Designed miniproteins, single chains, continued (2). Designs and how they scored, part 11

Each design is a single chain, and the fold is of that chain. pLDDT is the mean over its residues in the fold that is shown.

## One batch from the design tools (miniprotein)

Design m4354
Fold by ESMFold2-Fast:
Structure m4354 (fold): chain A 75 residues (1-75)
Amino acid sequence: GADWLRARLAEIEARLRAILGTITDPALAARVRQAIDEIRRMQQETPRNVSQEIGMVLRAIGLLIEVELEVAKLR
């Protein structure tokens, strides 16, 4: 349901914001902000069924993994 989707997207956004708070590199910070903006765009979508809700969460998880891989490259 909408509450489940909202909670999952909010958790992923919170993790991205926590990552952003630890970054001093401007280019990586810009990439993380782009990821947050994409999560916020997903929060404006209205899924028609549970399969679409799961698909949105999986897309958001993929975006988080991509950001964490970029962070790892700078260490």
Scores: mean pLDDT 80

Design m4355
Fold by ESMFold2-Fast:
Structure m4355 (fold): chain A 87 residues (1-87)
Amino acid sequence: SSVYPDGSLIGTVLDRSPEPIPVTIDGKVVDVVDLVVRSPNGHYTRVLLVEPLSETTYRVLEVEGPFGGSTSPLGQELKGRVVRVRW
């Protein structure tokens, strides 16, 4: 069971890197940004490496937390998913 299906609202953007950075993933160059997102209930913050698909939708490439250098299993369930955010 996934906690977040594709297109789910995962929270409010607190910060976003202004310029996309090209990175090579599985031999393909993908433009990525860092997102800092506060959960909808305000209880936690995630740091995500994402591919922008629109102003409000992103493909999650990596989940990195300010959680002592480890990501929760819940955070790892976002990897590879398309998520929605609010500004």
Scores: mean pLDDT 70

Design m4356
Fold by ESMFold2-Fast:
Order: structure tokens, then sequence, then C-alpha cells
Structure m4356 (fold): chain A 88 residues (1-88)
């Protein structure tokens, strides 16, 4: 579980930085991806939903438009799902 969470974190930070988020904003998005990956592995749908919502909020507070923040939140969800599936 912890290894998959760290992979999700790193991928999400890279995605956020590519969209122009600050280092602090990118770290918040990465933390949300880490929690999302943990929630997926634990079968916690509520935790997954909260993590994606936190990523969207962090992106919006760091100046992204609603559309851009939604795209980033989807990328965070995909990164968490991939990391959980790739846990080898």
Amino acid sequence: MEEAAEKAYKRAVEAARSMGLSEEGAEKVGEAAREAAKAILAGDQVGMNKAVEEALRAAREDGLSEGQATILALQVGFAAEEAAKEAK
C-alpha cells in the first residue's frame, strides 16, 4: 500500500507542476493522490471521493480555472488507480 501511495504522489506532483501549479500547490495535489491510492487499496470510496475533491480545491485555490482544475483532478484519480493496479 505505501509504495503505491508514493508512486501516486510523485505522478500527481509532476502533473500539477506541468499545469503550472506552485510547489506548495503541487505538493497538496500529490498528498491528495497518495490518500486516493490508499483509499482505492482499502476499498474506501468515501476516502477516494474526498481526496479527489481536495485535489480540485487545491488546484482552484492555486489559480486554475474550473475546467483546468477538473482535468487535474481526473489526472490525480487516474494516477492513483494506475499506482494501485501496478502494486507489484
Scores: mean pLDDT 81

Design m4357
Fold by ESMFold2-Fast:
Structure m4357 (fold): chain A 75 residues (1-75)
Amino acid sequence: MPSLEEVEELLLEYQKRIADLVHKGDLEGALKVVKELIATLEAIKAQSTGDLKALLDQVIASLRELEAKLEELIA
């Protein structure tokens, strides 16, 4: 199972990738990366319990909101 620290490192890596794509105006690329991150976190959540699962639920919800906003901006 990934540790909380490994999940935090993963989030930082994806945050940098998303920010770079948004800064370049590649909103479609940013949306793809957000969707990949959501899928990855949902897979981790399926193997998680307690506080980590609760944290992942909150992060996934925030990413779903970002996904919707990016889709609105592309349309």
Scores: mean pLDDT 83

Design m4358
Fold by ESMFold2-Fast:
Structure m4358 (fold): chain A 96 residues (1-96)
Amino acid sequence: SEEEEVLRRAQRVVVEALEKAGLKTPEEMAEFVKEELKKIGKPELGEEAAKKIRNGAPLTPEELRAVLEALIEYFKETDPEMAERLEEVLEELEEA
């Protein structure tokens, strides 16, 4: 249940970060995630994560880690507080 709680929190914080980036629909969020993961050298993982986001399916721990890494890179210069929150969630997920 603790691992499930960490996964649920990570999923929620990812959605909050995507909304803060100005993304309003699952399709916009999916396209953004695909492009950002491509920038960090994980295009195949980005395509799989994007497919799940479009369908409202939960991301795997591996996909969540990659999405969090991409979002940290995106926010670190534009919103350092969001980047720090994403880093904390990534650390929790890696410890689970």
Scores: mean pLDDT 84

Design m4359
Fold by ESMFold2-Fast:
Structure m4359 (fold): chain A 91 residues (1-91)
Amino acid sequence: MEEERRREELRKKAEELLEEAKKNLELLREYNKKSNELDKQAQELLEKGEEYREEAQELLMESAEYGVLAIGYASESVSNRREAEKLLKEI
């Protein structure tokens, strides 16, 4: 029966998308944590004195890079979840 095969394929695709959404959510959390840690380190260096300004700027740039990556993973997670929900509605 073609209907059973279609349901199985849709379930598999939805499961793959939900697992991908979970991975992207985990990466979002990890990268946000890294961004926040680097920002704190940069602020601590700035409080220590002007001689640490260049090192602090490098950390702030790295923090910003992780922040952008986190936003990317958030968008992918939402997209994957919505796509999975659409597939599950077709079952």
Scores: mean pLDDT 86

Design m4360
Fold by ESMFold2-Fast:
Structure m4360 (fold): chain A 96 residues (1-96)
Amino acid sequence: AELAELLRQARDTAERIAKLAKSGNYDEAAKVAQEAAETFRKRAEASPDPELGDLLRAVAQAFEEIAKLAKSGNYDEAVKAAETLARAFDLELARL
């Protein structure tokens, strides 16, 4: 249940980032991505399960990369990265 809830939160956040970027709200998209990276990194550090910790750290890094793309003006790549990440989480949820 916990893993599925974390993946749903990550997917919903990635979809929100893509929607914000598509609507031209790039600063807000970058902020949401950065906050997501910080949240998932904190959860990774608090996780007693090394495998879950590694997964959460990878999720945090993906959101950090999206934030960097948005901040650097690579808006189309930020949208594509966020949409790809959301689809990856949907696929992982389907395997649970």
Scores: mean pLDDT 85

Design m4361
Fold by ESMFold2-Fast:
Structure m4361 (fold): chain A 87 residues (1-87)
Amino acid sequence: MEAKEELRELLERALEAVRASDDPRAAELAAILERALAAVPEIEHPGVLEALREAVEAFLAAPSRRTALEIETAVGLALLVRGVEKV
């Protein structure tokens, strides 16, 4: 699925940017991005994939703890939707 592949590439780019940054929160931000990257294969809902993609694009445009927490929120929603769909 092309959408999942592009989202993975965006997350990998964000993770590389965080690891190269001098931000004292870099380790915390990297952990959020790594959790998002691990969750991508489990996301089947197109609306959830789009929400997560928008959050990652927002982070790439303006890297901050706030935009990183928006990614974590989108991942949480993605995992919740997956959990409901497993029933």
Scores: mean pLDDT 74

Design m4362
Fold by ESMFold2-Fast:
Structure m4362 (fold): chain A 113 residues (1-113)
Amino acid sequence: MRKELEQQWRIAIGLVPLLTSVLSPEEQEKMLKLLEEPDTFDRLFEVWSKFDPDHSGSIPVSKVPEALKELGIEVPSEEELNELINKINDALRESHEKVGFVSFAILAAKLRV
């Protein structure tokens, strides 16, 4: 699992510059710096492992606010969070019912900038 999530984290870093419909150039630069910080993957891995203990590869949208709080991220309103999740999932061609690790890493980075 750790090696698989590390690969997905590297995919998330590579996708940030391609999300021009969701992210401004300034947000992209700040998010890349945050994602590349030495402890960022370890924190994401710890939180993800708590919310996806069965290694399903995704968590329900309803649990995303709790996972973000575990990362120390200030959670926006439910409406703003759901809109942002939907925009990221649409850009990645994912469903709106669940959030995968790649989408979660991008979401967490965006909410810190």
Scores: mean pLDDT 80

Design m4363
Fold by ESMFold2-Fast:
Structure m4363 (fold): chain A 85 residues (1-85)
Amino acid sequence: MIREIYLEEMIKEILKKYGNTERAKKAIENLKKNLSNVSDEAVLRTLATSVAGGNGEEIEKYKKKLEEDEEFAREAVKKLLEELE
């Protein structure tokens, strides 16, 4: 779930940044390969840390919510990607 949501939202940002170009296609292929080498736990922890705003006590709470609530996970990914731009 979380890996698929992250990939979908990241692909949207790549297409927004590079347009429908060969560069965008190559970036998407590289993203898929790189994401295959990252654990679901690492993705969840990164998103939970962002949502918690660096509050360590809240990280585990948000990790669980990201695993159980697909809508919350999708909004968290969108917010993270927006903050990186």
Scores: mean pLDDT 76

Design m4364
Fold by ESMFold2-Fast:
Structure m4364 (fold): chain A 69 residues (1-69)
Amino acid sequence: MSGTGVGTAPGTEAGLGAASVAATSMTNGGVAGSSVLQKPGTTEVVSRGPTKESADRAAATAAARGRAA
């Protein structure tokens, strides 16, 4: 939980980490993801949307950069 680098740069590997860094670094993903999560009920369904979209986009960006662990 703590010291895992969740939401921090050191956790930039893939999926949530990459999405968080890529979006947060651009000063957008963090707010967008949090904004969706702030809406209960709808968030349950939308949570998969932004997560999948952000993760997919971040993963694609990481792959485009040519970073393969």
Scores: mean pLDDT 47

Design m4365
Fold by ESMFold2-Fast:
Structure m4365 (fold): chain A 64 residues (1-64)
Amino acid sequence: AGVRARVTVVSPKPVILTNGEVLEPGETVEAVVVRETDEYVELRVLSTGGRARLGREDVRIEPL
């Protein structure tokens, strides 16, 4: 379950995914948004399967 989206890291710090992959500031990936709250977003990157929980202020999400 979840929404397919284009996710851009707007945090000034790199994001480390559960598989050890790193998303750099300004990087955009296609992901499934598994969960979204007012505090955080949980996502899974489609190309690598890596997961992350990020503060809502740290990402820009565009539904696909």
Scores: mean pLDDT 82

Design m4366
Fold by ESMFold2-Fast:
Structure m4366 (fold): chain A 70 residues (1-70)
Amino acid sequence: DEAGKELEELRRREARDPSFGVPFSKIFELIAKKSGVPKEKIEELYEKIKKAPTLDEAAEYAQKIAELFK
């Protein structure tokens, strides 16, 4: 819940200031805190998304990350 609140605050800041970039490293850290999954595992899934040869494969890895937020 705390990690979710931090993510919402970062989203609000980005919405108010388009030049404010949310660092991916901080996003992965907050996801790890919220899900209890190691940051390294989240980074691994993100790398698979970037290297996926098709959108369908990228969506599968993105879905796995989304499931961590149960």
Scores: mean pLDDT 67

Design m4367
Fold by ESMFold2-Fast:
Structure m4367 (fold): chain A 61 residues (1-61)
Amino acid sequence: MTPALDELAEQIQNLKAGKNVEESLANIAKITGLSKAEVRKLFEEGRYDELVKIVLEKEKK
């Protein structure tokens, strides 16, 4: 995995555990380039695969 994917995985685990939720949302927003609100929506919808896809697409560019 790239360092960005490893960091994303850690932040997603923190969100699932309810640990440092606001900080984890902000960190994922920085990694993906999304707004914090967009990250929260994807998390609430269980669309973690979309977050991974965004990071992978950003790494390809």
Scores: mean pLDDT 78

Design m4368
Fold by ESMFold2-Fast:
Structure m4368 (fold): chain A 56 residues (1-56)
Amino acid sequence: SAEVVKQAKYLMGLVKMGGYQFEEAALEKRLVELVKEHTEDEILKDLPQLLADLEA
């Protein structure tokens, strides 16, 4: 949905502000799935591990 995509892009902006390195398409796809099932706080808490998993 448009709302899920908007929330995922908002979280992408926060990751960029934090100075993290990531592949944008892979992160956006993962964030879209996470936004469907999890709160923003849960996603932000797990972001460092999520980014590490995307590099593996």
Scores: mean pLDDT 72

Design m4369
Fold by ESMFold2-Fast:
Structure m4369 (fold): chain A 57 residues (1-57)
Amino acid sequence: SMEEEIERAMDLLVYGVMKAVGISIEETENLSPLIREAVARMHPEKREELEEMAKKA
């Protein structure tokens, strides 16, 4: 759907920016839930780690 395409585009944009500026996943603890979800979709293996960081915030 249109919404799924927009979400994928946003995920790629967020992931690309994080890669370009050298932000590690561990540093995302202070980022919004939207950014954490985008990173988790790009790196499913890190989802549990990101969720744990979100619960501590």
Scores: mean pLDDT 61

Design m4370
Fold by ESMFold2-Fast:
Structure m4370 (fold): chain A 80 residues (1-80)
Amino acid sequence: ELDKLLAEVAEKSGVEPEEIRRLLREGGADDEEALLLLKGHMTGDRELFEKAVIPLAQRVEGLSEEEARKEIEAAYEASK
C-alpha cells in the first residue's frame, strides 16, 4: 500500500520513492501516518488527510487540534 503510493508520488514529482519515505520519517510521520497523508493527498479526501496531518502537527509543531484544523482550512482556501 504505502510503497505503491510512494512510487506514484515519486513518478509525478521526479523524486525517488525511498527519498520521499525518508523525508516523511524525518518530518515525524510513522508509516501509518505517511500512508494516510499520501492517500488523502492523492485522492483529495480531506477527512483522510486531516486524520494524518492533525496528529503530526500536534506532535511535531505543538499545535492544538483546532489550530491544526485551521491551518488545513487555510491551505484549502489558498488552493482555490
Scores: mean pLDDT 73

Design m4371
Fold by ESMFold2-Fast:
Structure m4371 (fold): chain A 75 residues (1-75)
Amino acid sequence: SELEEVTAELLASAKSDLERLVIRASAEMVEGALEKNVSRELFDRILRGAEQQLSNYASEALVDRFVAAVRKEMA
């Protein structure tokens, strides 16, 4: 899926073990929320948190692609 592809690119872009850990944890939290059909309000909060964390360690283009792929999964 596009989400799997962009997540792999985010992980590959990591410059350190800590960056990779934060990227993986952020992506896994969003994927878990998608699988468990959490409330829309909780999902929006999780996605915002992930976007903020990813923005610290990844390019704006990659973060935007991740958010777009997540939104597509919700549609």
Scores: mean pLDDT 84

Design m4372
Fold by ESMFold2-Fast:
Structure m4372 (fold): chain A 71 residues (1-71)
Amino acid sequence: MAEQEKLAKERTEETIKKIEEMIKKGASLDEISLLAQETERELREEGVSEELIEKSAEEIGKKVQELVQKK
């Protein structure tokens, strides 16, 4: 369990970092969505639980909203 959580966190953090760079470069929302989907697929292939994959997707989506809709 802890190993799967660690892997999910590391992948999520890497994806968020890439998304931050993409947003700074003016990447489209479609490109960002594709990267998020790729991360979900990678986690699923590594045997990470659906619960952790959903949590990762939520964290990515939340961070994208923060970066795009900062107040």
Scores: mean pLDDT 79

Design m4373
Fold by ESMFold2-Fast:
Structure m4373 (fold): chain A 84 residues (1-84)
Amino acid sequence: MKEELEKMKEEILKLIRETYELYIQTLPPEKQEEARALFEKHIAKLEEMLKKMIETMEPEEVKKFLEKLKEAVERDLELARELL
């Protein structure tokens, strides 16, 4: 179970990074590196939070949460691809 939850976490973070990269590409070149640094800080905080949930919460509850979160970030990415 823990290995499955860790894989789900990594897939979610990958989708979020992809969405952020699409957003970054719409910015002027001089702002892109600053935006990447800010987004990576945000992702690092989210990763730490998700890691703590995997370590401290019941596996089945974490799995349901991560499944819903993945569906939400997949929708956000699809919308970003269509709009950006």
Scores: mean pLDDT 85

Design m4374
Fold by ESMFold2-Fast:
Structure m4374 (fold): chain A 108 residues (1-108)
Amino acid sequence: SEEDRRDVELARKVLEKLKEYSEKTGRPFVAFIYRDANGKRYRRLLEAEPGAEVRIEAKEVTDANGKKVLELTIDAPPGARFRPATPEQQALFDKLIKEAEAEVEKER
């Protein structure tokens, strides 16, 4: 759907901003993964070396109810690991997500 395509574009822009932030500050590269078929958001921290290449891939699949759903995968470099985000990291992520949402909204 258009909303699902927006979510993919948002995720891509968030990853780009996180990569830029990590390269500027020397901190681990971080990313978020969203969302289930019911719209529930799941957040994961992906740690990688600053400047490491991460790809988001999306495929449109039909679920058991006949609804088209976007399946999101993140292709992470060797050594990258997922863990829960800390409160400080969540605050940073929320800021970067808000910036990315504003950019996606302008490109409508």
Scores: mean pLDDT 60

Design m4375
Fold by ESMFold2-Fast:
Structure m4375 (fold): chain A 77 residues (1-77)
Amino acid sequence: SGGDRARQARMDVLSQLLPPEVVQRIQDLEDEASRAAAEGDVETALRLAREAEDLLRQHLTPEQIEQMRQTGIEAGR
């Protein structure tokens, strides 16, 4: 699906820029957020998404984050 392609494309970029342990933490947070959203727990999903975003901001420049966001959008088409 478009969502699957977007996630894979973003994770491929992250694996080139970040240590494996940080990539794993981001994957775990995004997987937990997806499960929470599927269960209708919007508050938990948003909190976990925010944690993943904060982790990205610690390791990447705003420009790199924006480029990954755009990559996800394009891959999700």
Scores: mean pLDDT 78

Design m4376
Fold by ESMFold2-Fast:
Structure m4376 (fold): chain A 89 residues (1-89)
Amino acid sequence: MPLRSVAEMNRLLAKKYEEKNPEFAKINLLRAEALERSPSAEEFKKELAKLAKEAGITLEKLEEIAKKSEPYLSGGIRVDIELIKEAEK
């Protein structure tokens, strides 16, 4: 699937959840921006880590958001945590 189409889906999820789960919405917006800026999976990891750091979102904060979210929403956040950890190695 093209990264741009995945980014658009993440922006739609952010809009859907902006009132119900604004922290989850923010994570989806950062994911969308990272996807739009990244031509490869490797660069996506680095851009996601950079954008999270610039937004002041720590790995601890991502774990808190994942724990507060329903299981079907938390899966993506847990993937983001692993990708950011890989980018910081």
Scores: mean pLDDT 77

Design m4377
Fold by ESMFold2-Fast:
Structure m4377 (fold): chain A 74 residues (1-74)
Amino acid sequence: SVHSFSFKDPEVGIEVHVERDDQGRLLKAYIKTSDHVSQETRAQISQIVADFVRTGDEDEARKKFNELVEKVLK
């Protein structure tokens, strides 16, 4: 089966959609960031996506993205 996660924050300029299988294999990844998103923030987005592919933990992925948005807006 397919497990998907999506996150979008237009104020920070982040849009993510990722799909994994039951074995933790990446099936699909769509990551869009605006031009003013820093390289550090992009690296953190990639890490959250990689962690979701590995674990399937949607709650942790959403928590990490919300924390990232709060950090960028401060």
Scores: mean pLDDT 86

Design m4378
Fold by ESMFold2-Fast:
Structure m4378 (fold): chain A 115 residues (1-115)
Amino acid sequence: DIVPTPEEVELAKKAIEKMKNLNSLEDIEELKELLLELVSLSDEDLAKGLRELLANSTPEQQVALIETLLRTAVGTLLRALKQQGVSQEELQKLNEEYQKLIKEAAEKIRKILLK
């Protein structure tokens, strides 16, 4: 397993916290910036390409991309927790809870973008 850096973990935590509090276009833009910054720590060129793709995407494409990036952020956090000694049982429960939150965030983003 690849161990995430403290900076990657901090950005993943911020993105996960932001997805719980989505009420406006500004909240979605902040979430996108956090997710793109997280990607840039491992692949700056990919982050630049994703920024351009998001800017030129339909609302449904933006939702799908953000959902994929949120799954990556959750994966980063869970890998860090595993390295810290959190049990497989607890990690499984956390993953199931975060996957539900990602689906809820995707639905909120869709509703905000289609207003």
Scores: mean pLDDT 89

Design m4379
Fold by ESMFold2-Fast:
Parts: structure tokens; sequence; C-alpha cells
Structure m4379 (fold): chain A 69 residues (1-69)
């Protein structure tokens, strides 16, 4: 399912962003933006609840990266 692949991609980008949030905040923000785009695509494809959870995780990682910038 294309929607499931997009959700998986978003999760991978969020995990990468978390890994980089303290050591490379600018790169963490880049991965977070990619994850946000994928979350919006997942929502468009009907994965609304998963997309909402992904968007919340993106906000948390973006805040962590901003605090370490």
Amino acid sequence: DDADAVVAGARANIEKARELAKTDPQKAVTYSIAAAIQASAADFLGKTEEAERLKKEVREVMKLADENA
C-alpha cells in the first residue's frame, strides 16, 4: 500500500531527526520537514489518524532541535 509506505518513510525520517536533534539540529530540521511532507501525504491518502500522530512527533522533534540550535 502506497499510503503505508509513505507512513513508514515518515517514521524513518522522524527517527533520523531524533538521532540528529542534539548533534546536528539543522540536519534534524531537514529530516523533520521531509517527515511533515510525508505525514501530509499520508493524510491525503486516508491515513488521517497515523498522519496526526506523525505530525505530533514532528512537532516534538522540531522543538528539541530548536532548543539545541
Scores: mean pLDDT 84

Design m4380
Fold by ESMFold2-Fast:
Structure m4380 (fold): chain A 87 residues (1-87)
Amino acid sequence: SEGDRARALFRAAVTLLGGTEEQGDRVYDGVYEKLAAADDPEATAAELKARTTEALRAAGAPQEAIDLLREGIDAAAKAVEAERAEA
């Protein structure tokens, strides 16, 4: 599922940044909650990707971690839209 894919991407990104898989799950949960509460999850995901990219580049994070987080945010937005379509 897109939700499982998003969780895996956040785990990979956070691990690459020196964190744990458990920390990656917490980041995924927080992003998912923000997107699920948003009127437009795709627009909110675009804003999160822009802000996250700028912050991580300023912090000197590797491009691979930034790419994984961006893909994870997109997958999380797709998971939210899929759940809304089933409701």
Scores: mean pLDDT 86

Design m4381
Fold by ESMFold2-Fast:
Parts: C-alpha cells; structure tokens; sequence
Structure m4381 (fold): chain A 60 residues (1-60)
C-alpha cells in the first residue's frame, strides 16, 4: 500500500491527496498504532502523539 512519513497533519494531507479513505498511523517514537478514516486518524494522532510527532501512515 502507499506509505507516507511526516507529522500527523502532513501525513493526513498526503493520504487525502492520494484518495485514501482508511489509514494505519504509527508513531515512530512509541510504536503505538491508530487505525481509521484519514480524518479521524489524523485527529487522534495529533491528540495522542502531538502536532510535531513523526508518524508513518499506511493506506488500508
């Protein structure tokens, strides 16, 4: 699947531009995983990891 790395907001924007509906987001510091719609996963990643966290987004 498509893979993106960056802050949650950047990864969310790239996933939306790629036409993805669902993503898995992995915080690269903690290894914690969030799955869901692109919009909800971005929001939860910002809330849990912080706006400046570096995450990996994987299209589902």
Amino acid sequence: GLVFEGTPVVVGELAKKAGLKEVRVIDLESGEVIEGSVEEAEKRAVEKFGVSAIVRGIGL
Scores: mean pLDDT 85

Design m4382
Fold by ESMFold2-Fast:
Structure m4382 (fold): chain A 65 residues (1-65)
Amino acid sequence: MSETYRGFLVRTADALAKESAKLDQEVAELARRARDLALSGPSSLPEAERLLTEAIRRHNDLLQK
């Protein structure tokens, strides 16, 4: 499968984890978990995407306060 989509999820989740670690460790942990699931293979991509979406939502909520 295209390396671009999985690679995008991994890089996005890793970047979010590093940025979120400056704001909230729980959000950073969600992003790290999403990254690890994306690295685990194609069957884990839906769960990785779900966790990344949750981490993004929580990260954005922190930035708006």
Scores: mean pLDDT 78

Design m4383
Fold by ESMFold2-Fast:
Structure m4383 (fold): chain A 94 residues (1-94)
Amino acid sequence: MGVEFSPLLLEALEIVARTVEPAILKAVEEEKDEKKKEELIKLVQEFIERLAKARSPEEVAEAARELAEKMEELGYKEVAEAARRAAEEVLALA
């Protein structure tokens, strides 16, 4: 099934995976409130769906910035910081 991945898009996805995934896993592990955990998982699912539809590094960076804003609103500052860092690193793939 033909999804054409450019080398820059693949590198952008790898940046997000290595930067954001550890922060998400830690947040999920440390969350004791089941409702907050479900909301966190829902945001992660929406983020993964956005990444699956991304066709450029710029769209990957947009998805990461949106995740950062939503995670900050929920109080997951470490995930928000990781997502912002990933977006900045992705945008540096000029």
Scores: mean pLDDT 82

Design m4384
Fold by ESMFold2-Fast:
Structure m4384 (fold): chain A 61 residues (1-61)
Amino acid sequence: MEIEEEELKAAIDYLKKKGLFGGVTDENVESVRKELEKKFGRKYSLAETAAIVQRAMEELK
């Protein structure tokens, strides 16, 4: 799965803004998925979004 830099940045910015540092939870993944769909205008799978959230959490530490 190839993660675009802009998608990763958007996920990091969203997680920071909302204070969502609890890791790759179903709730965090769904929240980020909706934000990415709104921002980039395409559908995101939960699996794709979970991978983006995982990488975003690694970048936040």
Scores: mean pLDDT 78

Design m4385
Fold by ESMFold2-Fast:
Structure m4385 (fold): chain A 71 residues (1-71)
Amino acid sequence: LPVISATYENTRVSDILKDIGEKAGFTIPLFLLSEDPVLEHYEIKDMSPQEAVHEILVKFGGASPPTGPPR
């Protein structure tokens, strides 16, 4: 699988996920985010797109296991 490298500055977490999805050719369900802060700096270096998405969801997806959108 291809690895990606990208640096984001003053970028919203949802926009970072969208960019990763565009680079990898898939759609990322943004409802998995528990919060959507603007990050002053975020770097992805030599990660698979799947690993980059997982890292972001661990940090910003909330304290609960991954589930569908809260209802």
Scores: mean pLDDT 71

Design m4386
Fold by ESMFold2-Fast:
Structure m4386 (fold): chain A 73 residues (1-73)
Amino acid sequence: DLAAELRRAWEAAVAAVRAYAATQPEVDLAALDAQLAGEAERVDEVIASGDEELIRRAIEGLEADLAEIAALR
């Protein structure tokens, strides 16, 4: 189920971003929350499209973002 896989990848990305942000005293958490809410709407739109190629590309992008966040530490 690609939709479930995309949602799993998004949840993992949000958790990683929030964990990293918690270590950074200068991060505006309200601005981060607003940004994540906007990205969540985009993820829901991709799932609603039913386009398997868009869903796969979204998963790949989130996995790349996770690797980049891991590299920051």
Scores: mean pLDDT 79

Design m4387
Fold by ESMFold2-Fast:
Structure m4387 (fold): chain A 82 residues (1-82)
Amino acid sequence: SEVDLWARIAVRDTGVDYETAKELIEDYLAGKISPLELHARLLAAAFGVDEEYARELIEKWRKGEITDDQLVAELRARAAAK
């Protein structure tokens, strides 16, 4: 299914667990969350950081204000600090 395919991609790309990825993708496909919210929640769950912080970093990344490496480094630093 589309949900299974996208959940497996999310697990591979972020390290989030399959059940969390599946639930978030189902909510996204049902129109309950935006693409930004999906991305923020996947990264928040994968790194163990709060959703608002993940969202802020993703918005900066989408604007080109931070690189892919900086996004990952900031998420890891936040996880280690809390």
Scores: mean pLDDT 83

Design m4388
Fold by ESMFold2-Fast:
Structure m4388 (fold): chain A 84 residues (1-84)
Amino acid sequence: ELTEDDLVARGGATLYPPMEQEADEVVAGLPITKEVELPGVRIIEALGPGHRYLLREEMVGGRWRLYIAVAPDRSQTVELSVRR
């Protein structure tokens, strides 16, 4: 399960160093419902118990950054956005 800090970081958690954790590690063992790959950006949607996970990997300043957003299973679309 994702923490309250992940929910507060709604649409954004910066990983540094960038190889410390990957989106595939966060969704390990979860059913992936959607995956989109674009140059410099990868978006993954996965389902966990009672939650939807939205992950975005993005190239920023020569480093990959992971942005995580979590929503309840049935109520809301959560938009990925950068958070400071």
Scores: mean pLDDT 56

Design m4389
Fold by ESMFold2-Fast:
Structure m4389 (fold): chain A 52 residues (1-52)
Amino acid sequence: SAANREQVEREVDAVFEGWREALKKEKSKDIKVFNAALGKYAAEALARARAE
C-alpha cells in the first residue's frame, strides 16, 4: 500500500544515513559490503510492506 511504501522509504533513508556516517568514520575499506547490506535491508523491508 501507499502508506507502507512511505514507511519503507523512511526506514531505508534512516539506514542510508546511519551507514553513510559509519563508513565515513571507518574510511570505508569495502564498498561491496555497504551495497550488499543496503540491498538486503531494502528488499526485506519492502517484502514486509508488500505482505500487507
Scores: mean pLDDT 68

